# Designs tried in a protein design run: designed miniproteins, single chains. Part 79

Each design is a single chain, and the fold is of that chain. pLDDT is the mean over its residues in the fold that is shown.

## One batch from the design tools (miniprotein)

Design m2743
Fold by ESMFold2-Fast:
Structure m2743 (fold): chain A 80 residues (1-80)
Amino acid sequence: MQAEAARILDELEAWAKTQKDPRVQNVVRTVGLLAAQGIRKGLSKSEIIELVRKKAEEYKSMITPEQLEEIVKKAEELLS
């Protein structure tokens, strides 16, 4: 539980550092924190992914639809 939350946060931070766009990096870090909180609260994978998507959509003026879908896919992969 705590170890899984720490793992997803660390993995998304590492992935954020590979992104060339600082705006994308900030969105990835924000959704990583939200996903970690969801894991600690015992939310299902589906509930966490929905929260991640909704949070990323708040940044749709700063990131492309393709970047948003990449962030959601990465979070989904790390929750498997």
Scores: mean pLDDT 83

Design m2744
Fold by ESMFold2-Fast:
Structure m2744 (fold): chain A 65 residues (1-65)
Amino acid sequence: SDVVEQIERGLISLGASKENARKAAELIYKVAKNPTEDDIRKIAELAGVSEETARNLVRWAQQQL
């Protein structure tokens, strides 16, 4: 989806590998409507970003859905 592609591009710009950026973007899209703190932690670990960045990406994805 366009949302997944936009998140993937954003994560790559933050230093994530293409593979990890795609996996994290797909996870963000899957959990966007009802994310848990465990989901945020997993996204952050997978993408190599802060939990704050992961929360911001999830909030952005919610607005796109």
Scores: mean pLDDT 88

Design m2745
Fold by ESMFold2-Fast:
Structure m2745 (fold): chain A 73 residues (1-73)
Amino acid sequence: EKAKKYIEEARKHLERAEQALDSGDVEAAVQHLREAIKAIEKAKKYATSQEEIDEVNELEKRVRELAQRVAER
Protein backbone atom coordinates (compact mmCIF):
# COMPACT_ATOMS: atom_id res chain seq x y z
CA GLU A 1 0.00 0.00 0.00
CA LYS A 2 2.60 2.63 1.05
CA ALA A 3 5.07 1.66 -1.71
CA LYS A 4 2.34 1.93 -4.38
CA LYS A 5 1.27 5.33 -2.98
CA TYR A 6 4.82 6.74 -3.21
CA ILE A 7 5.41 5.15 -6.64
CA GLU A 8 2.25 6.93 -7.87
CA GLU A 9 3.35 10.25 -6.28
CA ALA A 10 6.77 9.95 -7.95
CA ARG A 11 5.19 9.16 -11.33
CA LYS A 12 2.90 12.22 -11.14
CA HIS A 13 5.76 14.53 -10.16
CA LEU A 14 7.95 13.18 -12.99
CA GLU A 15 5.16 13.78 -15.51
CA ARG A 16 4.73 17.36 -14.23
CA ALA A 17 8.50 17.92 -14.30
CA GLU A 18 8.64 16.69 -17.92
CA GLN A 19 5.72 18.94 -18.90
CA ALA A 20 7.30 21.96 -17.18
CA LEU A 21 10.66 21.36 -18.89
CA ASP A 22 8.95 20.96 -22.28
CA SER A 23 7.24 24.35 -21.72
CA GLY A 24 10.56 26.00 -20.72
CA ASP A 25 9.71 26.34 -17.02
CA VAL A 26 13.00 25.04 -15.62
CA GLU A 27 12.21 26.23 -12.06
CA ALA A 28 8.95 24.23 -11.96
CA ALA A 29 10.70 21.24 -13.55
CA VAL A 30 13.41 21.28 -10.83
CA GLN A 31 10.80 21.58 -8.06
CA HIS A 32 8.78 18.62 -9.38
CA LEU A 33 11.99 16.61 -9.90
CA ARG A 34 12.91 17.18 -6.23
CA GLU A 35 9.45 16.01 -5.12
CA ALA A 36 9.76 12.93 -7.37
CA ILE A 37 13.15 12.05 -5.82
CA LYS A 38 11.66 12.41 -2.32
CA ALA A 39 8.75 10.12 -3.25
CA ILE A 40 11.13 7.56 -4.81
CA GLU A 41 13.22 7.43 -1.60
CA LYS A 42 10.05 6.67 0.39
CA ALA A 43 8.94 4.10 -2.21
CA LYS A 44 12.35 2.36 -1.91
CA LYS A 45 11.89 2.14 1.88
CA TYR A 46 8.50 0.39 1.54
CA ALA A 47 9.05 -1.66 -1.64
CA THR A 48 8.96 -5.38 -0.81
CA SER A 49 7.86 -7.15 -4.04
CA GLN A 50 9.93 -7.57 -7.21
CA GLU A 51 7.21 -5.67 -9.12
CA GLU A 52 7.55 -2.69 -6.75
CA ILE A 53 11.37 -2.82 -6.94
CA ASP A 54 11.21 -2.88 -10.76
CA GLU A 55 8.84 0.13 -10.77
CA VAL A 56 11.19 2.05 -8.44
CA ASN A 57 14.18 1.22 -10.69
CA GLU A 58 12.30 2.53 -13.74
CA LEU A 59 11.40 5.75 -11.88
CA GLU A 60 15.06 6.21 -10.84
CA LYS A 61 16.06 5.84 -14.52
CA ARG A 62 13.50 8.50 -15.50
CA VAL A 63 14.89 10.82 -12.79
CA ARG A 64 18.44 10.42 -14.15
CA GLU A 65 17.26 11.13 -17.71
CA LEU A 66 15.25 14.19 -16.67
CA ALA A 67 18.06 15.53 -14.44
CA GLN A 68 20.40 15.28 -17.46
CA ARG A 69 17.89 17.22 -19.59
CA VAL A 70 17.65 19.93 -16.88
CA ALA A 71 21.46 20.19 -16.71
CA GLU A 72 21.68 20.50 -20.53
CA ARG A 73 18.63 22.84 -20.67
Scores: mean pLDDT 84

Design m2746
Fold by ESMFold2-Fast:
Structure m2746 (fold): chain A 86 residues (1-86)
Amino acid sequence: MVYKITVKVEGDPPEELARAIAEGAASQVPGVKRVLEAKYDPEKKIITVVVEVDSPEAARRLADAIVEQLEAAGYKVLETKVEEIG
């Protein structure tokens, strides 16, 4: 199944950092098969990650891991949304 994870941040993380966090978190979460898309929109301050997962639980764990990694990097997370899209 395919999930879209959307994270709104305060501050200006580089797009490379957003991708590295998404890929790193995905490698640590069981049930995440692949990252299909990882991008950051600097105007909206939104990180979007599209992932293929085995379960809704894997998508939720990935969202939590991404939030924790962003906060550890010094960025405040304002909103998080997890949606099944496929």
Scores: mean pLDDT 82

Design m2747
Fold by ESMFold2-Fast:
Parts: sequence; C-alpha cells; structure tokens
Structure m2747 (fold): chain A 100 residues (1-100)
Amino acid sequence: SMMEELKKTLEKVKKGLEDVLKEIEEQVAAGTLDLSEVVTYLGIAAHEFRELAKKYPELKEEFEKIAELFREAVAARDVEVGIEAIREAIKILEKIIEEL
C-alpha cells in the first residue's frame, strides 16, 4: 500500500539522517569536519524533502518544515545550525512514522 511504502521510505530517510548526524559529530570531535560537504548534503536533503512534500500532500507541511530547516542551515553555513536541523528533522520523521 502507499502507507507501507511511505513508512519504509521514511524509515530509510531517518536512518540516513541518523548516520550522517553521527558522522558529523565524530568529525567535529576529531577536528576533521568539512563544512562544505555538510552544506552540500543539507542542500540535497532539502531538495529531496521538497519532492516528498509534492508526492505526499497530506504531509506537505511537515516535509516543507524539514526542507526549510535545511535551507536555513545551508544559508547559515554553521555546523551547529546544521546539527540542530538534522536533530529536528529526525524528531519530525519519528512522529510521522509513529502515526503511520
């Protein structure tokens, strides 16, 4: 069903965000973080969430909120803003998955 497909998609997206968050935190701790790679990742993720908002209009507000958080992080070019954007996106996705 569309709901089962959506749930699997969101679980994969959430796992990807959790993995990237862990990598960023490890790189920050090691002093090896490439901010340009983080900004590039967040820009791609913002675009992907905008596409999800078009595909799933019932979750448009939630996906557009995540996309905007990532766009703001890209504009700020600040790693802490990026980390907080990813954490908030994970929380939003968890709430959506729990309701599916």
Scores: mean pLDDT 88

Design m2748
Fold by ESMFold2-Fast:
Structure m2748 (fold): chain A 81 residues (1-81)
Amino acid sequence: SAALKALDEKALKEIEEANKRLNEALKGDKKEGIKEALELSERMKALANELIKAGGSPSVVSAAGITAAGGTATALILERK
């Protein structure tokens, strides 16, 4: 449906922005980067759950989940600096 397509497109834009912010977090201040990476991880987990409940595309749900894992990984990388 048009509504599900719009849901997927909106989610993909949010995922793209989250990935951009995670890449910037790796280059910036350690403490602020860890905080942002963990907050983005939690938001992407919430987005994946919202998409599952709303009937979003499995590929978009997977992208949100992968980005959530990327947020956790980013925080761990920064913690070791």
Scores: mean pLDDT 87

Design m2749
Fold by ESMFold2-Fast:
Structure m2749 (fold): chain A 98 residues (1-98)
Amino acid sequence: GIEELLERLRELLEEIRREGVSEELLEEFLELAKEAIKEAMKLDDIEEAIKYLEEVIRLLEEALELARRDGASPELILELEVLLGLARIVLGVLKIIS
């Protein structure tokens, strides 16, 4: 479920903070973040979906900062920026219809 995905995302961020950014860790983070957004969008409770999307956005912002700090590839930085933008759009839509 989404809570398990969020826990794994937090664990990956702690690993990245400790060991530095790797392409493999960022790619794993991106795939889990995509899945977390999809799972949040399936929730019947719109307020719960908003709460989980806000957490995913916070984690994506942290990952982007770490990726920029450690000089990740421009391609991975762009993927993080695009996914963050998408998550923000989804959050905005949910807040309008809530």
Scores: mean pLDDT 88

Design m2750
Fold by ESMFold2-Fast:
Parts: sequence; C-alpha cells; structure tokens
Structure m2750 (fold): chain A 73 residues (1-73)
Amino acid sequence: HMEEVEKAFAEAREATARGDLQARVDALYRIGDILEKLGQTGAAKAVYRVAADIAEQLGDTERAEEFRKRAEK
C-alpha cells in the first residue's frame, strides 16, 4: 500500500535528519520489502543496495550481505 510506503519514507527522512543510520536502514528495508511485494522489482533492488551500503558503514556485515543478495534477485 502507498500509505505504508509514505510512512516508511517519512521515517527514513526523520532518521536521516537525526543521523540515525540504524533507523534509516530499518526504514529502507521495509520500503524495499513493500516495493518487492508490489512487483516493483527494480525500485526494490535500488533500495536494498542503499540499505546494504549503510549497513556496511555501520559494521553490520551480515545484514549488508543479506541486502546485497536481495538486490541481486
């Protein structure tokens, strides 16, 4: 639903304003999941790539690998 996507984007913007990279990664993961369920595969892949880069920046290598695998589907 567009409503869920809109709320997740708002949360990502707020997390970015606070410098909260962990909250931003969580919001991007939800956005990617919703886009994938809506059949927006290209957009979902782009979001997962961004989430992977931020997770790696946080030192969360395991989560970064998970996001990169989702981006390659």
Scores: mean pLDDT 76

Design m2751
Fold by ESMFold2-Fast:
Structure m2751 (fold): chain A 96 residues (1-96)
Amino acid sequence: MADEHLNTVDKILFKYKLKAKDVAANPALLPLADRLKLADAFEALARELKVGQQLQGNALANLKALQRDLGLTVNGVVDEETLKAFEALANKLRQP
């Protein structure tokens, strides 16, 4: 579930050698096209993931990395704070 969107986030951040926290601090570190793709991916994650959802494999590893980088509880479970952080980051990335 939402594995494609977590993979998209990971690929964009890896391409620029950035962490989610770096982009959260300064969205201008990404070119506009990839910044908007990252925004779309976080928006899709916030929409498609449900509170209490347990991820597995690579998706779980990517979720835990994002929780750590965004200063959230690293529990590997989709919680309200995780979804709120994804939605907030998507909105921030869409700002000019």
Scores: mean pLDDT 83

Design m2752
Fold by ESMFold2-Fast:
Structure m2752 (fold): chain A 89 residues (1-89)
Amino acid sequence: MEELIKKLLEYLKKNKYGKTEIDLMIEEFRRLKETASPELQERIDKVIEALKEYKKTAPEKEASEEEKEEARLIARIFYQELKEEVEKE
C-alpha cells in the first residue's frame, strides 16, 4: 500500500503534474470510491490524503484538455492496481 502511493507520488513529481491535474485525480478517485467495497474505500481515502499533501507542493500551471484526461486515466489505472491488490487477499 505505502509503496504504491510512494510510486504514484514519485511519478507525479517527475512528470511535473500541477495542482489542477491533482484535483482531477482526487475527483476521479472520489467518484470511483462510490462503487468500491469498504476495504477498497479505506485504501482510496489514504491515496486521496496523499494526493492532497502532494498538491500543496505541486506547481500552479495550466493543464490542457489532453493533460486533464491523462490525469483521470492515471487515477483509473492506479484504482485498478489497488482493486487487484484488495481482491487477491
Scores: mean pLDDT 81

Design m2753
Fold by ESMFold2-Fast:
Structure m2753 (fold): chain A 105 residues (1-105)
Amino acid sequence: GTTTPLYPDREVVREIAEKVVEAIKAGKSLDEIAQLIYDMLKEAGVIPKSVKVEHVKEFLIEIAKRAKTTKYPQIAFAVGRVVSEVYILDPEAFEKLLELAKKEE
């Protein structure tokens, strides 16, 4: 079969982003939001078995700090797409997500 790049379909990205926006508005912690993203991307088959939920959380912190490089290039595309879709759906929820991530150092 054709090897498809490890990235989520647009519909999957949208569904995850919608649930992330709901979680942010419900006052969920960064740990709960990272777990949600991790579980949904893992179910979609777009993250390697070597990736842990802690790596998703750390990547969200890197985004919030505007890091120029990432320690987690294997998930950068998938998680980055979800975060971008959160911004498109609800810019205020996106800002709140960044504030949650910044509080983690």
Scores: mean pLDDT 79

Design m2754
Fold by ESMFold2-Fast:
Structure m2754 (fold): chain A 120 residues (1-120)
Amino acid sequence: SEAEALKKLEEELKKEFEKLIETDPILSSLSEEDKEKLYKAFLNVVKAYYLGVSEDELYEAVDELTLAILSLKLSEKDQTELLAKLFEAGAKALRKAGASEEAVEKLESLAKSLKESLKS
């Protein structure tokens, strides 16, 4: 069922997010409240890609994630690096949850574009 598929996606995404907490110095330094807010906003974006929602619903989820990241008061570089790592983690979770290759490739493409912007 869709509910069971979404539950699996949430479980896989939580595992990937916990791995980032352990390995990323920015994410590991955040308060538990900020980690929870960031995870919730990030989960909504990954679910939007999984479900293939309308462009308007996707933009709403992305705007909420952007606001969550801006609230952390990180440098522009650190915000971009964190967002790139989140999208990579999201793509891995989608693949493990059995999402479409289109959904996975969209998040991988976003992560790649963000990483390329850091090299300029």
Scores: mean pLDDT 86

Design m2755
Fold by ESMFold2-Fast:
Structure m2755 (fold): chain A 78 residues (1-78)
Amino acid sequence: MLERAERVAEAMRRRLEPEVAERTAGHLFAAVTVLGLDLREAIELMEEMGKASDASTGKEYFEGAEAAREALRELEAE
């Protein structure tokens, strides 16, 4: 799980602007490591945070969630 979370976070850093990537990848990693969520649950939590946030912050969470979903699909295909 930890290695998969690290790979998803790294993929997010490649796909997103550095500031957005660091914030959203950090949130995903904390959800997996601190809250014990799986990667799908962590991505869902990020999308829910996006819905609860203002338009600017919400956009960043939605972009982060999409990048994480793409990275997870690639990892599951391997």
Scores: mean pLDDT 78

Design m2756
Fold by ESMFold2-Fast:
Structure m2756 (fold): chain A 102 residues (1-102)
Amino acid sequence: MPTVEQVKADLRAAVAILEHLARVTGDPRFRKLAEELQRLLDHFDKTGRFSKEELERALQILDEAIKYLEELYKKTNDPSIKEAIDTLKRIKERLREALEAL
């Protein structure tokens, strides 16, 4: 099962990916999702723990990001977008495992 530190590392990676996508695409939806994930990270750093509700919220944010990226990939056929989708899907699966362990 993922540790708290592994989950934090995964969320930091997801934020970095979304911030990069916001910059490259100019799509404000990626910036909004990055900011929402960053708020969850800030709360995890403050508490040293994450609740079931917080992990469920992180999963929802990742689902929205993946949906937007799949839309973008259909239009651009850009391999870097596909790589971002695959990375976020792996992060999502590890967060789901962490949620199931709560």
Scores: mean pLDDT 84

Design m2757
Fold by ESMFold2-Fast:
Parts: C-alpha cells; structure tokens; sequence
Structure m2757 (fold): chain A 119 residues (1-119)
C-alpha cells in the first residue's frame, strides 16, 4: 500500500476522515460530509479536521487529537497518522514533524483550535 499518495488528493483525505469516523463507530451525516468536501476543496484540511472533532463530539483537546491519530494508525495504516499530521501542519504554516511527540501534537492542537473558532 502506497501511503505517501494518500495526502496528494483532497478525495483521499475525505476517504481517510470517513474511515476514521466509521472506525470510531460514528457515521457522518450527508450534511457534514458535504461540509467536509467543501472544506477540503477549498484547501483547508485544518477546518475539515475541526469539523470531524466537532461531529464526533470530541472536545478540542490534545487527547482527542491523539485519539483520532491513533484510530488512523491502527485502522488505516501505521504511517497515516504522521502523514495526516504533517499535511495539517503544512496547511497551518507549521514546520514538518519527524515524529508525533506530545509537544508536536500540542502545537498542532493549538493551531487547530484557533481555526475551529473561525467556524
């Protein structure tokens, strides 16, 4: 499986988020799916991630971000969580992470919360 290609397409990102929601046992509504597609088409993966957190009823905390990244790693692929985090980091103007440390996840979470407040 070529995980490196998963972040090259907005459609691939939507499929990843839908897979995470399904793995969490929480199907997304048609309205929310459209909001995610619109956010991804506008090039705003950070907003798409904030929408997923909101709809899953997860608080905007570091623990919720870790939980979603763990679900991505365990159910989609081991490299997918880091690849997704780095895509979101790029959208937020953050430097690329070599690994998902607690400090790096906290930096990503802070930037995502600021974007979520704009929704």
Amino acid sequence: MIYADLVKSKEDLLNIWNSIALAAGLPLSDKVTKELIDALKSGNGAVAFAIVLRELGLPPTVESLKKLLDIAEENIGKDVALVLANFIAEQLGLPKFDELTDENIEKLHKALVEKAKAL
Scores: mean pLDDT 62

Design m2758
Fold by ESMFold2-Fast:
Structure m2758 (fold): chain A 88 residues (1-88)
Amino acid sequence: DDEEIRSKMTKNELLAYSFYQGYLEDVPLDPSVTLPEDREEAEKLIEERLEAYKQALLARDAAAVERAKRELKTALEQLKEQLKKELG
């Protein structure tokens, strides 16, 4: 992982990314998820996916947990690629 990429993340994005590195690496990608190119909308989507995952855990809904994990991982992988492009 690249510390320079992490330095460009917001507090909420960094929290979600740290969660992804420790927990979501073996989760498959969801091809239906597309991260917006607008940074504010992208950050909002990541925050919404992280919150959906937390709510699914609280509800003990295994199907919702698995879906939320795939959506969150896909958004974070696309964020990583977007930030790499911004770096040059």
Scores: mean pLDDT 74

Design m2759
Fold by ESMFold2-Fast:
Structure m2759 (fold): chain A 75 residues (1-75)
Amino acid sequence: ELSPEEQEKLKEFTAQMQSYAGKLLEKMRKNKASEEEINKALKQFQDLYNQMINAIKNKDYETAQKYLEEIKKMA
């Protein structure tokens, strides 16, 4: 099981990721992006999310932060 510190970091990273994903989707919809473009962006976010979670599980917070920065740049 994750330590309290690991759980705290996971919650923080997940909250930021969800915030950025929401902002990206809102921007894309306002700019009349196609469903295909939105689905492509969502898949890219899912791939980055999976890599971020794996890094956190391995206590590699530096790598997790890099994936979060990639997500942030997309938003």
Scores: mean pLDDT 79

Design m2760
Fold by ESMFold2-Fast:
Structure m2760 (fold): chain A 79 residues (1-79)
Amino acid sequence: MKKLTPAQKEKAKALAEKFANLSKADQRKKAASDTASRILYIAGDEEAALAIDKESGTETVRYPYEKEEIKILKEKGLL
């Protein structure tokens, strides 16, 4: 379960609007980079995740997942 503050919600909206203004090709490239970064961050490789974010120009709102949520997502093959 993700815990969002009002400030995190506003930042997420701004990032979504910025993404929506990209070309389809750039949207796909960004989505792939964001996915790779997210997987690495969840796996505990925070340094590699941040390096990908910097290269892709991503402003990232990191949502902490609880250990139980991560386990369930991995068991279901969603992470």
Scores: mean pLDDT 61

Design m2761
Fold by ESMFold2-Fast:
Structure m2761 (fold): chain A 59 residues (1-59)
Amino acid sequence: MVEKRLKAEEIALENIDKPLEEQARLIAEETGLSLSTARRIASEVRRLQAELAERNAAE
């Protein structure tokens, strides 16, 4: 099951500029995960990316 989560994270990163709902839908469609699981993964990826951007901006 780990492989589906890695794929979901990759899809979320590739579509980071899209709305959360659109990212979740794309993840669910491509991986077969439930929409609720897809939303959780997309939300987590967005949070991690925001934290990384904040650290990079702060130097």
Scores: mean pLDDT 78

Design m2762
Fold by ESMFold2-Fast:
Structure m2762 (fold): chain A 83 residues (1-83)
Amino acid sequence: MEEQRRAIEARLAEFEKHREVLEKYAKTNPLAKKMLEHYDEARRALAAGDVEAAVEHLTKMEGYYAQLVAEDPEFLKELNELS
């Protein structure tokens, strides 16, 4: 549980670094909006100690991320420019 929790926190921290790009895209792209919704839910679940719910929301967020990257090449480019 502790190892899984730390892995979730590390992955959420990576998405947090790109939050401004995600918020920009969420204004026009429903996939980016869904990513932010599941990001916020994963953070709440983790704060409540519900690791299983946090994993579920992180998994959905990763799915929307993969879909968004496949459909919008400019999204991936903007994420890389923040590095």
Scores: mean pLDDT 79

Design m2763
Fold by ESMFold2-Fast:
Structure m2763 (fold): chain A 85 residues (1-85)
Amino acid sequence: EKKKNKAKKIYEFAKRVLDGARKMVQTAKKLGIKEVAEEAMQRLDEAKTKLDEAYKNGNYDEALKVAQEAIDVAREVLEELAKAI
């Protein structure tokens, strides 16, 4: 089933992107960028929860959409973090 395989790959990729962004945010927090980093961490945690729930429900169209949204959240978070430095 092509759609299921695509959803799984994008889900796994989105999880890695969120994990990478989370590590960068944690590093920035240690460097003193605390307020922006804390807001960023909350957004990343919310995106990860939504991603996991969408994939668990077996609705692969929704999982694909939510995975793309999670990647967008990670990008936005890193852009905001870069502006705060």
Scores: mean pLDDT 82

Design m2764
Fold by ESMFold2-Fast:
Structure m2764 (fold): chain A 77 residues (1-77)
Amino acid sequence: SFEEEVQLALQHLQELKAHIQKTLPPEFAEKITALIDRLQAQLQEALAAGDREAAQQALADFNAELTALMDEYRASL
């Protein structure tokens, strides 16, 4: 169900957040954590509204911004 899909995604995001905080430099960990927190809020709002399109858009926006931050991180190495 949509609820089960969103709850699983929220669990994975919590695990990703913990991993990022342990593995990346603080500057990049903070930026990626902020993106994760925003996506978690957006997914909870989409679930409350029953809005699959909003959930899909939030995931697409997150993936685009995460890609840009990872490109910035690689350029900093």
Scores: mean pLDDT 87

Design m2765
Fold by ESMFold2-Fast:
Structure m2765 (fold): chain A 69 residues (1-69)
Amino acid sequence: SAEEAARRLIEATTPKEQADAWDELVRALGLTPEQAAEAVRRAIDKLGGEATGPEFNRAVAEALLELAK
């Protein structure tokens, strides 16, 4: 489910867990590659260019969920 994928993305501790959870969340929400890229851009903007770590994972998950509205 989208909720489970979002939780796994937020809780991801390895690059593989992060990538797998991100792919599943994008698929579950029915987002296009362009929308998924926009979510990453929003997360980068929110964190001032920091594109890694738990805060980044949370920001990406939140942006993906917002775009799915």
Scores: mean pLDDT 80

Design m2766
Fold by ESMFold2-Fast:
Structure m2766 (fold): chain A 89 residues (1-89)
Amino acid sequence: DVKEILEKLKEYLEKAAEAAKAGDASAAQRHLLEAIDYAGKLNEMGVKEAKEAMEYLGLAVDALAAGDLESAARHAEKAAEILEKIIEE
């Protein structure tokens, strides 16, 4: 079910943003890895509407790898916001 995958992806992106805001890079990384797994499932299913959210997920991963928790949180929040609009229509 695409909606369940979108909701789970959003949940882990929100958790990653909260962890990054709290300065917990380890927790942010764990939550982003879960988000990547769900994003991979959406990509396999060809869900084009999620493309922009997946691009922001990539930016969040890159920011976290660079040690930029503020940018990681911002990008993860933007990805979650886009997904919320898709879920709510």
Scores: mean pLDDT 86

Design m2767
Fold by ESMFold2-Fast:
Parts: sequence; C-alpha cells; structure tokens
Structure m2767 (fold): chain A 83 residues (1-83)
Amino acid sequence: MVELRLPATASTEEVQEAIEKGLKESDRVRLVIDTATPAEGLEAATRVVAAAQKLGVAAEIRFEGDRVVVTVTRLKKNAKAEP
C-alpha cells in the first residue's frame, strides 16, 4: 500500500494526479489530508470524491479529527462475478 500526504488546499487535479501516481505503484492507495477544521476536511473529501469518479476508482473516506484519511482501491471487473 502506498501512502501519500496532501494539504487541505490541494486542487481536484492535484488529488487526481496523486491517486493516479499511487495506483501505478499499488492497487491500493492511502491519502492523508491534513486539515485545520472539519469544514476543510469536508471540502477536501468532496475533491477526493470528484477525482475518484473521474478515475473510475473506489474511495473510502474517514474523518480523523484534524485529518482526512482516504483509501482508494482500483476497481477490477471480473466477468465471472456478474451472472
């Protein structure tokens, strides 16, 4: 698993680039976004969701006080899993 750290001010494009780079190293990426307030964490989480949707990946978001922890997993479609 690759861990990447971003500031709360990171743009959606910067979040997207970080996820893409991390997924080249591993099928699972953990993003840690340092925030000063819960409101900044919510804004950062919104940008993460937008970036994940553009990349077609799954993102799980957890709010941990002064930080937002995001786990991104590459989606792999297995043809035999859908009858």
Scores: mean pLDDT 75

Design m2768
Fold by ESMFold2-Fast:
Structure m2768 (fold): chain A 87 residues (1-87)
Amino acid sequence: MEAELRRLEEEARRVVKRLLELTEDSSVAEARRLGEEGVRVAKEGTPDIARLVNRALAEAGLKIPKSSAVFQEAGREVTEYLLELEK
């Protein structure tokens, strides 16, 4: 469990870094892949990992308007997951 948590934290850090490194020149397909990876890591990790990923998705959406819908969809999935954990 602890080794898997460390792996997920490293994956989350990598996904967050890559999301923040995206530019207007990045493809919508790349944005979608990173969004899907972020949702996967968020659902497999702790709520703190999910919140970290959700914040990065929101920042990427503000930075890259053409892919905003992709990041909003991924962020919605993470937010719905977090809300279910609180029930």
Scores: mean pLDDT 80

Design m2769
Fold by ESMFold2-Fast:
Structure m2769 (fold): chain A 105 residues (1-105)
Amino acid sequence: GAMAERVAAVRAQADEDLARIEKLLKENPGLGGAIYRFYLLAKAEDYLFQLRKAGKDEEVERLETLPVAEQYWYALALLQGVPEDVARAIAEEYKARVDEIEAKV
C-alpha cells in the first residue's frame, strides 16, 4: 500500500546515503568519521528547515534534542510522509548500520 511505498522510498534514499558514507570513510581515512558527520549535519539542517516550512515545528523541536546523526534519518523519513513511530524505527536502524560501518574502517 501507500505506506509500504513511502517506507521503500525512504530505505532507497537511506541506502544510497549509507553507501556514500562508506565511500567517504574509505577514501578519507585520515579524517575518520568527521567527513561523513559533516555530510549528515548539512543534510539534517536542510531537512529540519523543510520540516519547519511544512509546519512541523513540534517534530523539529523534538528532533533537535537528538544527536545529529539520528536527526538526519528521522527527518528524511518524516519529510517523505512516514509516521513518527515508523520514522523512529528507521532512524535507529540506519544509525546502527552507520556505527557498524565506522567500526569496520
Scores: mean pLDDT 79

Design m2770
Fold by ESMFold2-Fast:
Structure m2770 (fold): chain A 58 residues (1-58)
Amino acid sequence: SAALEEARALVEDHLGRPVDPATTKDELISRLEEMLAQAAADAERSAYLQKLIDAIRS
């Protein structure tokens, strides 16, 4: 899934390190939700993160 690959890359960039290849979809969603909470004041970033989470859940 393109959305799942995009999510992995985004989480890796945010952490500044590679994500474990064994990381589950649910763990990636949890990380994105944490990033969404931290981005609450940034409407554009929040919208992008929410869209990405929704795409992965689909």
Scores: mean pLDDT 80

Design m2771
Fold by ESMFold2-Fast:
Structure m2771 (fold): chain A 91 residues (1-91)
Amino acid sequence: MIEERSKEIAEKYSSLPLAEAKRIVALAKLIIAISEGKVSEEEALEIVENILKLLKEKGTEKITLEDLLEVPGIDEELAKKLYEEYFKYIE
């Protein structure tokens, strides 16, 4: 389920290097882990798609903490942890 949905999202946002199915799966699992199971698999995938929408609109995969705070479904704690554990290392 998560892998099939991640492939569909990757194809929809194929112009973005970040929109690789394996990376979408990894991000969704990280969101679930950070949220301590409070976020469902489908909710995590929706958050990942919202991140990809923001990146496509900005024309860049260099994401800031401020950018993450603008994403629907991301609160301040989730934004900080995603930035420090994942997006800080994306170039």
Scores: mean pLDDT 76

Design m2772
Fold by ESMFold2-Fast:
Structure m2772 (fold): chain A 70 residues (1-70)
Amino acid sequence: MEEEIAQLREDAERLRKESKNPTILETIDKAIQLLDEAEKSEGEEARRKLFDAQAYLGIAEIGLVMEKKG
């Protein structure tokens, strides 16, 4: 889990550098918050928060692709 959290944090930082859209940045910030909560949690709660963070990062990636489609 610690390794997975570290990987998702790297993905979040990459997306933050690529986006200028405030809505996408807010979505990334929500994912980072969930990763922080996952680190402070154990067992099933930590796993759920990790899954939610991954979902928010996926939404941010889709948003970034839509932003760049022009």
Scores: mean pLDDT 80

Design m2773
Fold by ESMFold2-Fast:
Structure m2773 (fold): chain A 85 residues (1-85)
Amino acid sequence: MEFAEEAYRAALAGDGDRATEALQKAGNPGVTGQASAEKANTYDLAVEAGRWGAGGGSAALMAINAQGDEEKARTHAEAAYKAGK
């Protein structure tokens, strides 16, 4: 759940390495299937991160939609993290 916020923040900043690290702490992105490490970009990693928060899926999708707006994206990413706690 904490990793969903970290992955979304990293993806929105264009930092795919950090987004991948956040997902790896929750699981192995190379074997998760939806966002494989080989072909996943920051967008796909953000979608996968949303799955780690049971109550955060909608907030995670809104964070992706607000990708061009850092303040709004941050708010939605934090909501996803808190909902997943």
Scores: mean pLDDT 49

Design m2774
Fold by ESMFold2-Fast:
Structure m2774 (fold): chain A 107 residues (1-107)
Amino acid sequence: MAPLVELSVGEALFVGAVYRLDPSLDPEEVIAFAKELEKLPKEERKQAIVDYLTKLGVPKEAAERIADVILETEERVREAMKQGKPREAIRATAEGSARIDRILAEA
């Protein structure tokens, strides 16, 4: 079976942030890294996101803010979906993406 590329909200936000920084990166490698992040505990996942973004030239404080937005958005989406509120999940994802865009524009 060919694997369908399904991204979680956190994976999609991370991949989106990476491609805003460097659109020349291999999509398969970035997606594979994003999927490995989901296997990590929350604190280790935050640090891995920060380390990756910092290697791409993002200042540490901005990278930490982006990591927090990704993790907060994942939690908001999970809670919204658990409560049967897909519209709130979509809103949370859109707000998270917009916050990441603002952080990157200021960095």
Scores: mean pLDDT 82

Design m2775
Fold by ESMFold2-Fast:
Structure m2775 (fold): chain A 56 residues (1-56)
Amino acid sequence: SGSYKRSVELIQKFKDNSIAIFRARGDDRLVKIVEDGAKISLQLLRERAKRGEKLI
């Protein structure tokens, strides 16, 4: 429940789908970029949620 959980689920789903595609294509560099980007995005979302900010 709530926009935070929804945002986390969407980022995780996008990450997992993108990684699966890039791994199937042998793009190890893109896999790392997606994993690193998702980690940063999730950290920023956690920080914003702790501040009581509205999430999109």
Scores: mean pLDDT 80

Design m2776
Fold by ESMFold2-Fast:
Structure m2776 (fold): chain A 72 residues (1-72)
Amino acid sequence: MEREEALARIEEMVAKARAAGMPQDVIDRLAAAMRRVLDARFTRSDAEVEALNARLLAEMAPAAAAAREAAE
């Protein structure tokens, strides 16, 4: 996956979180996770990056659900 696509995805996620009024601790977790994924793309295999992304999505699912409920 291209670096520019990864950066665009990260920027979109952060902007969405801020626009939704997400708590600072959640934004901090997202920022840390996104940096981890970006770093992994330069130094790790695609399979390792996919495994990290799957784990991250599972860990962040409750926060994403809470943000969606708050928006409704």
Scores: mean pLDDT 67

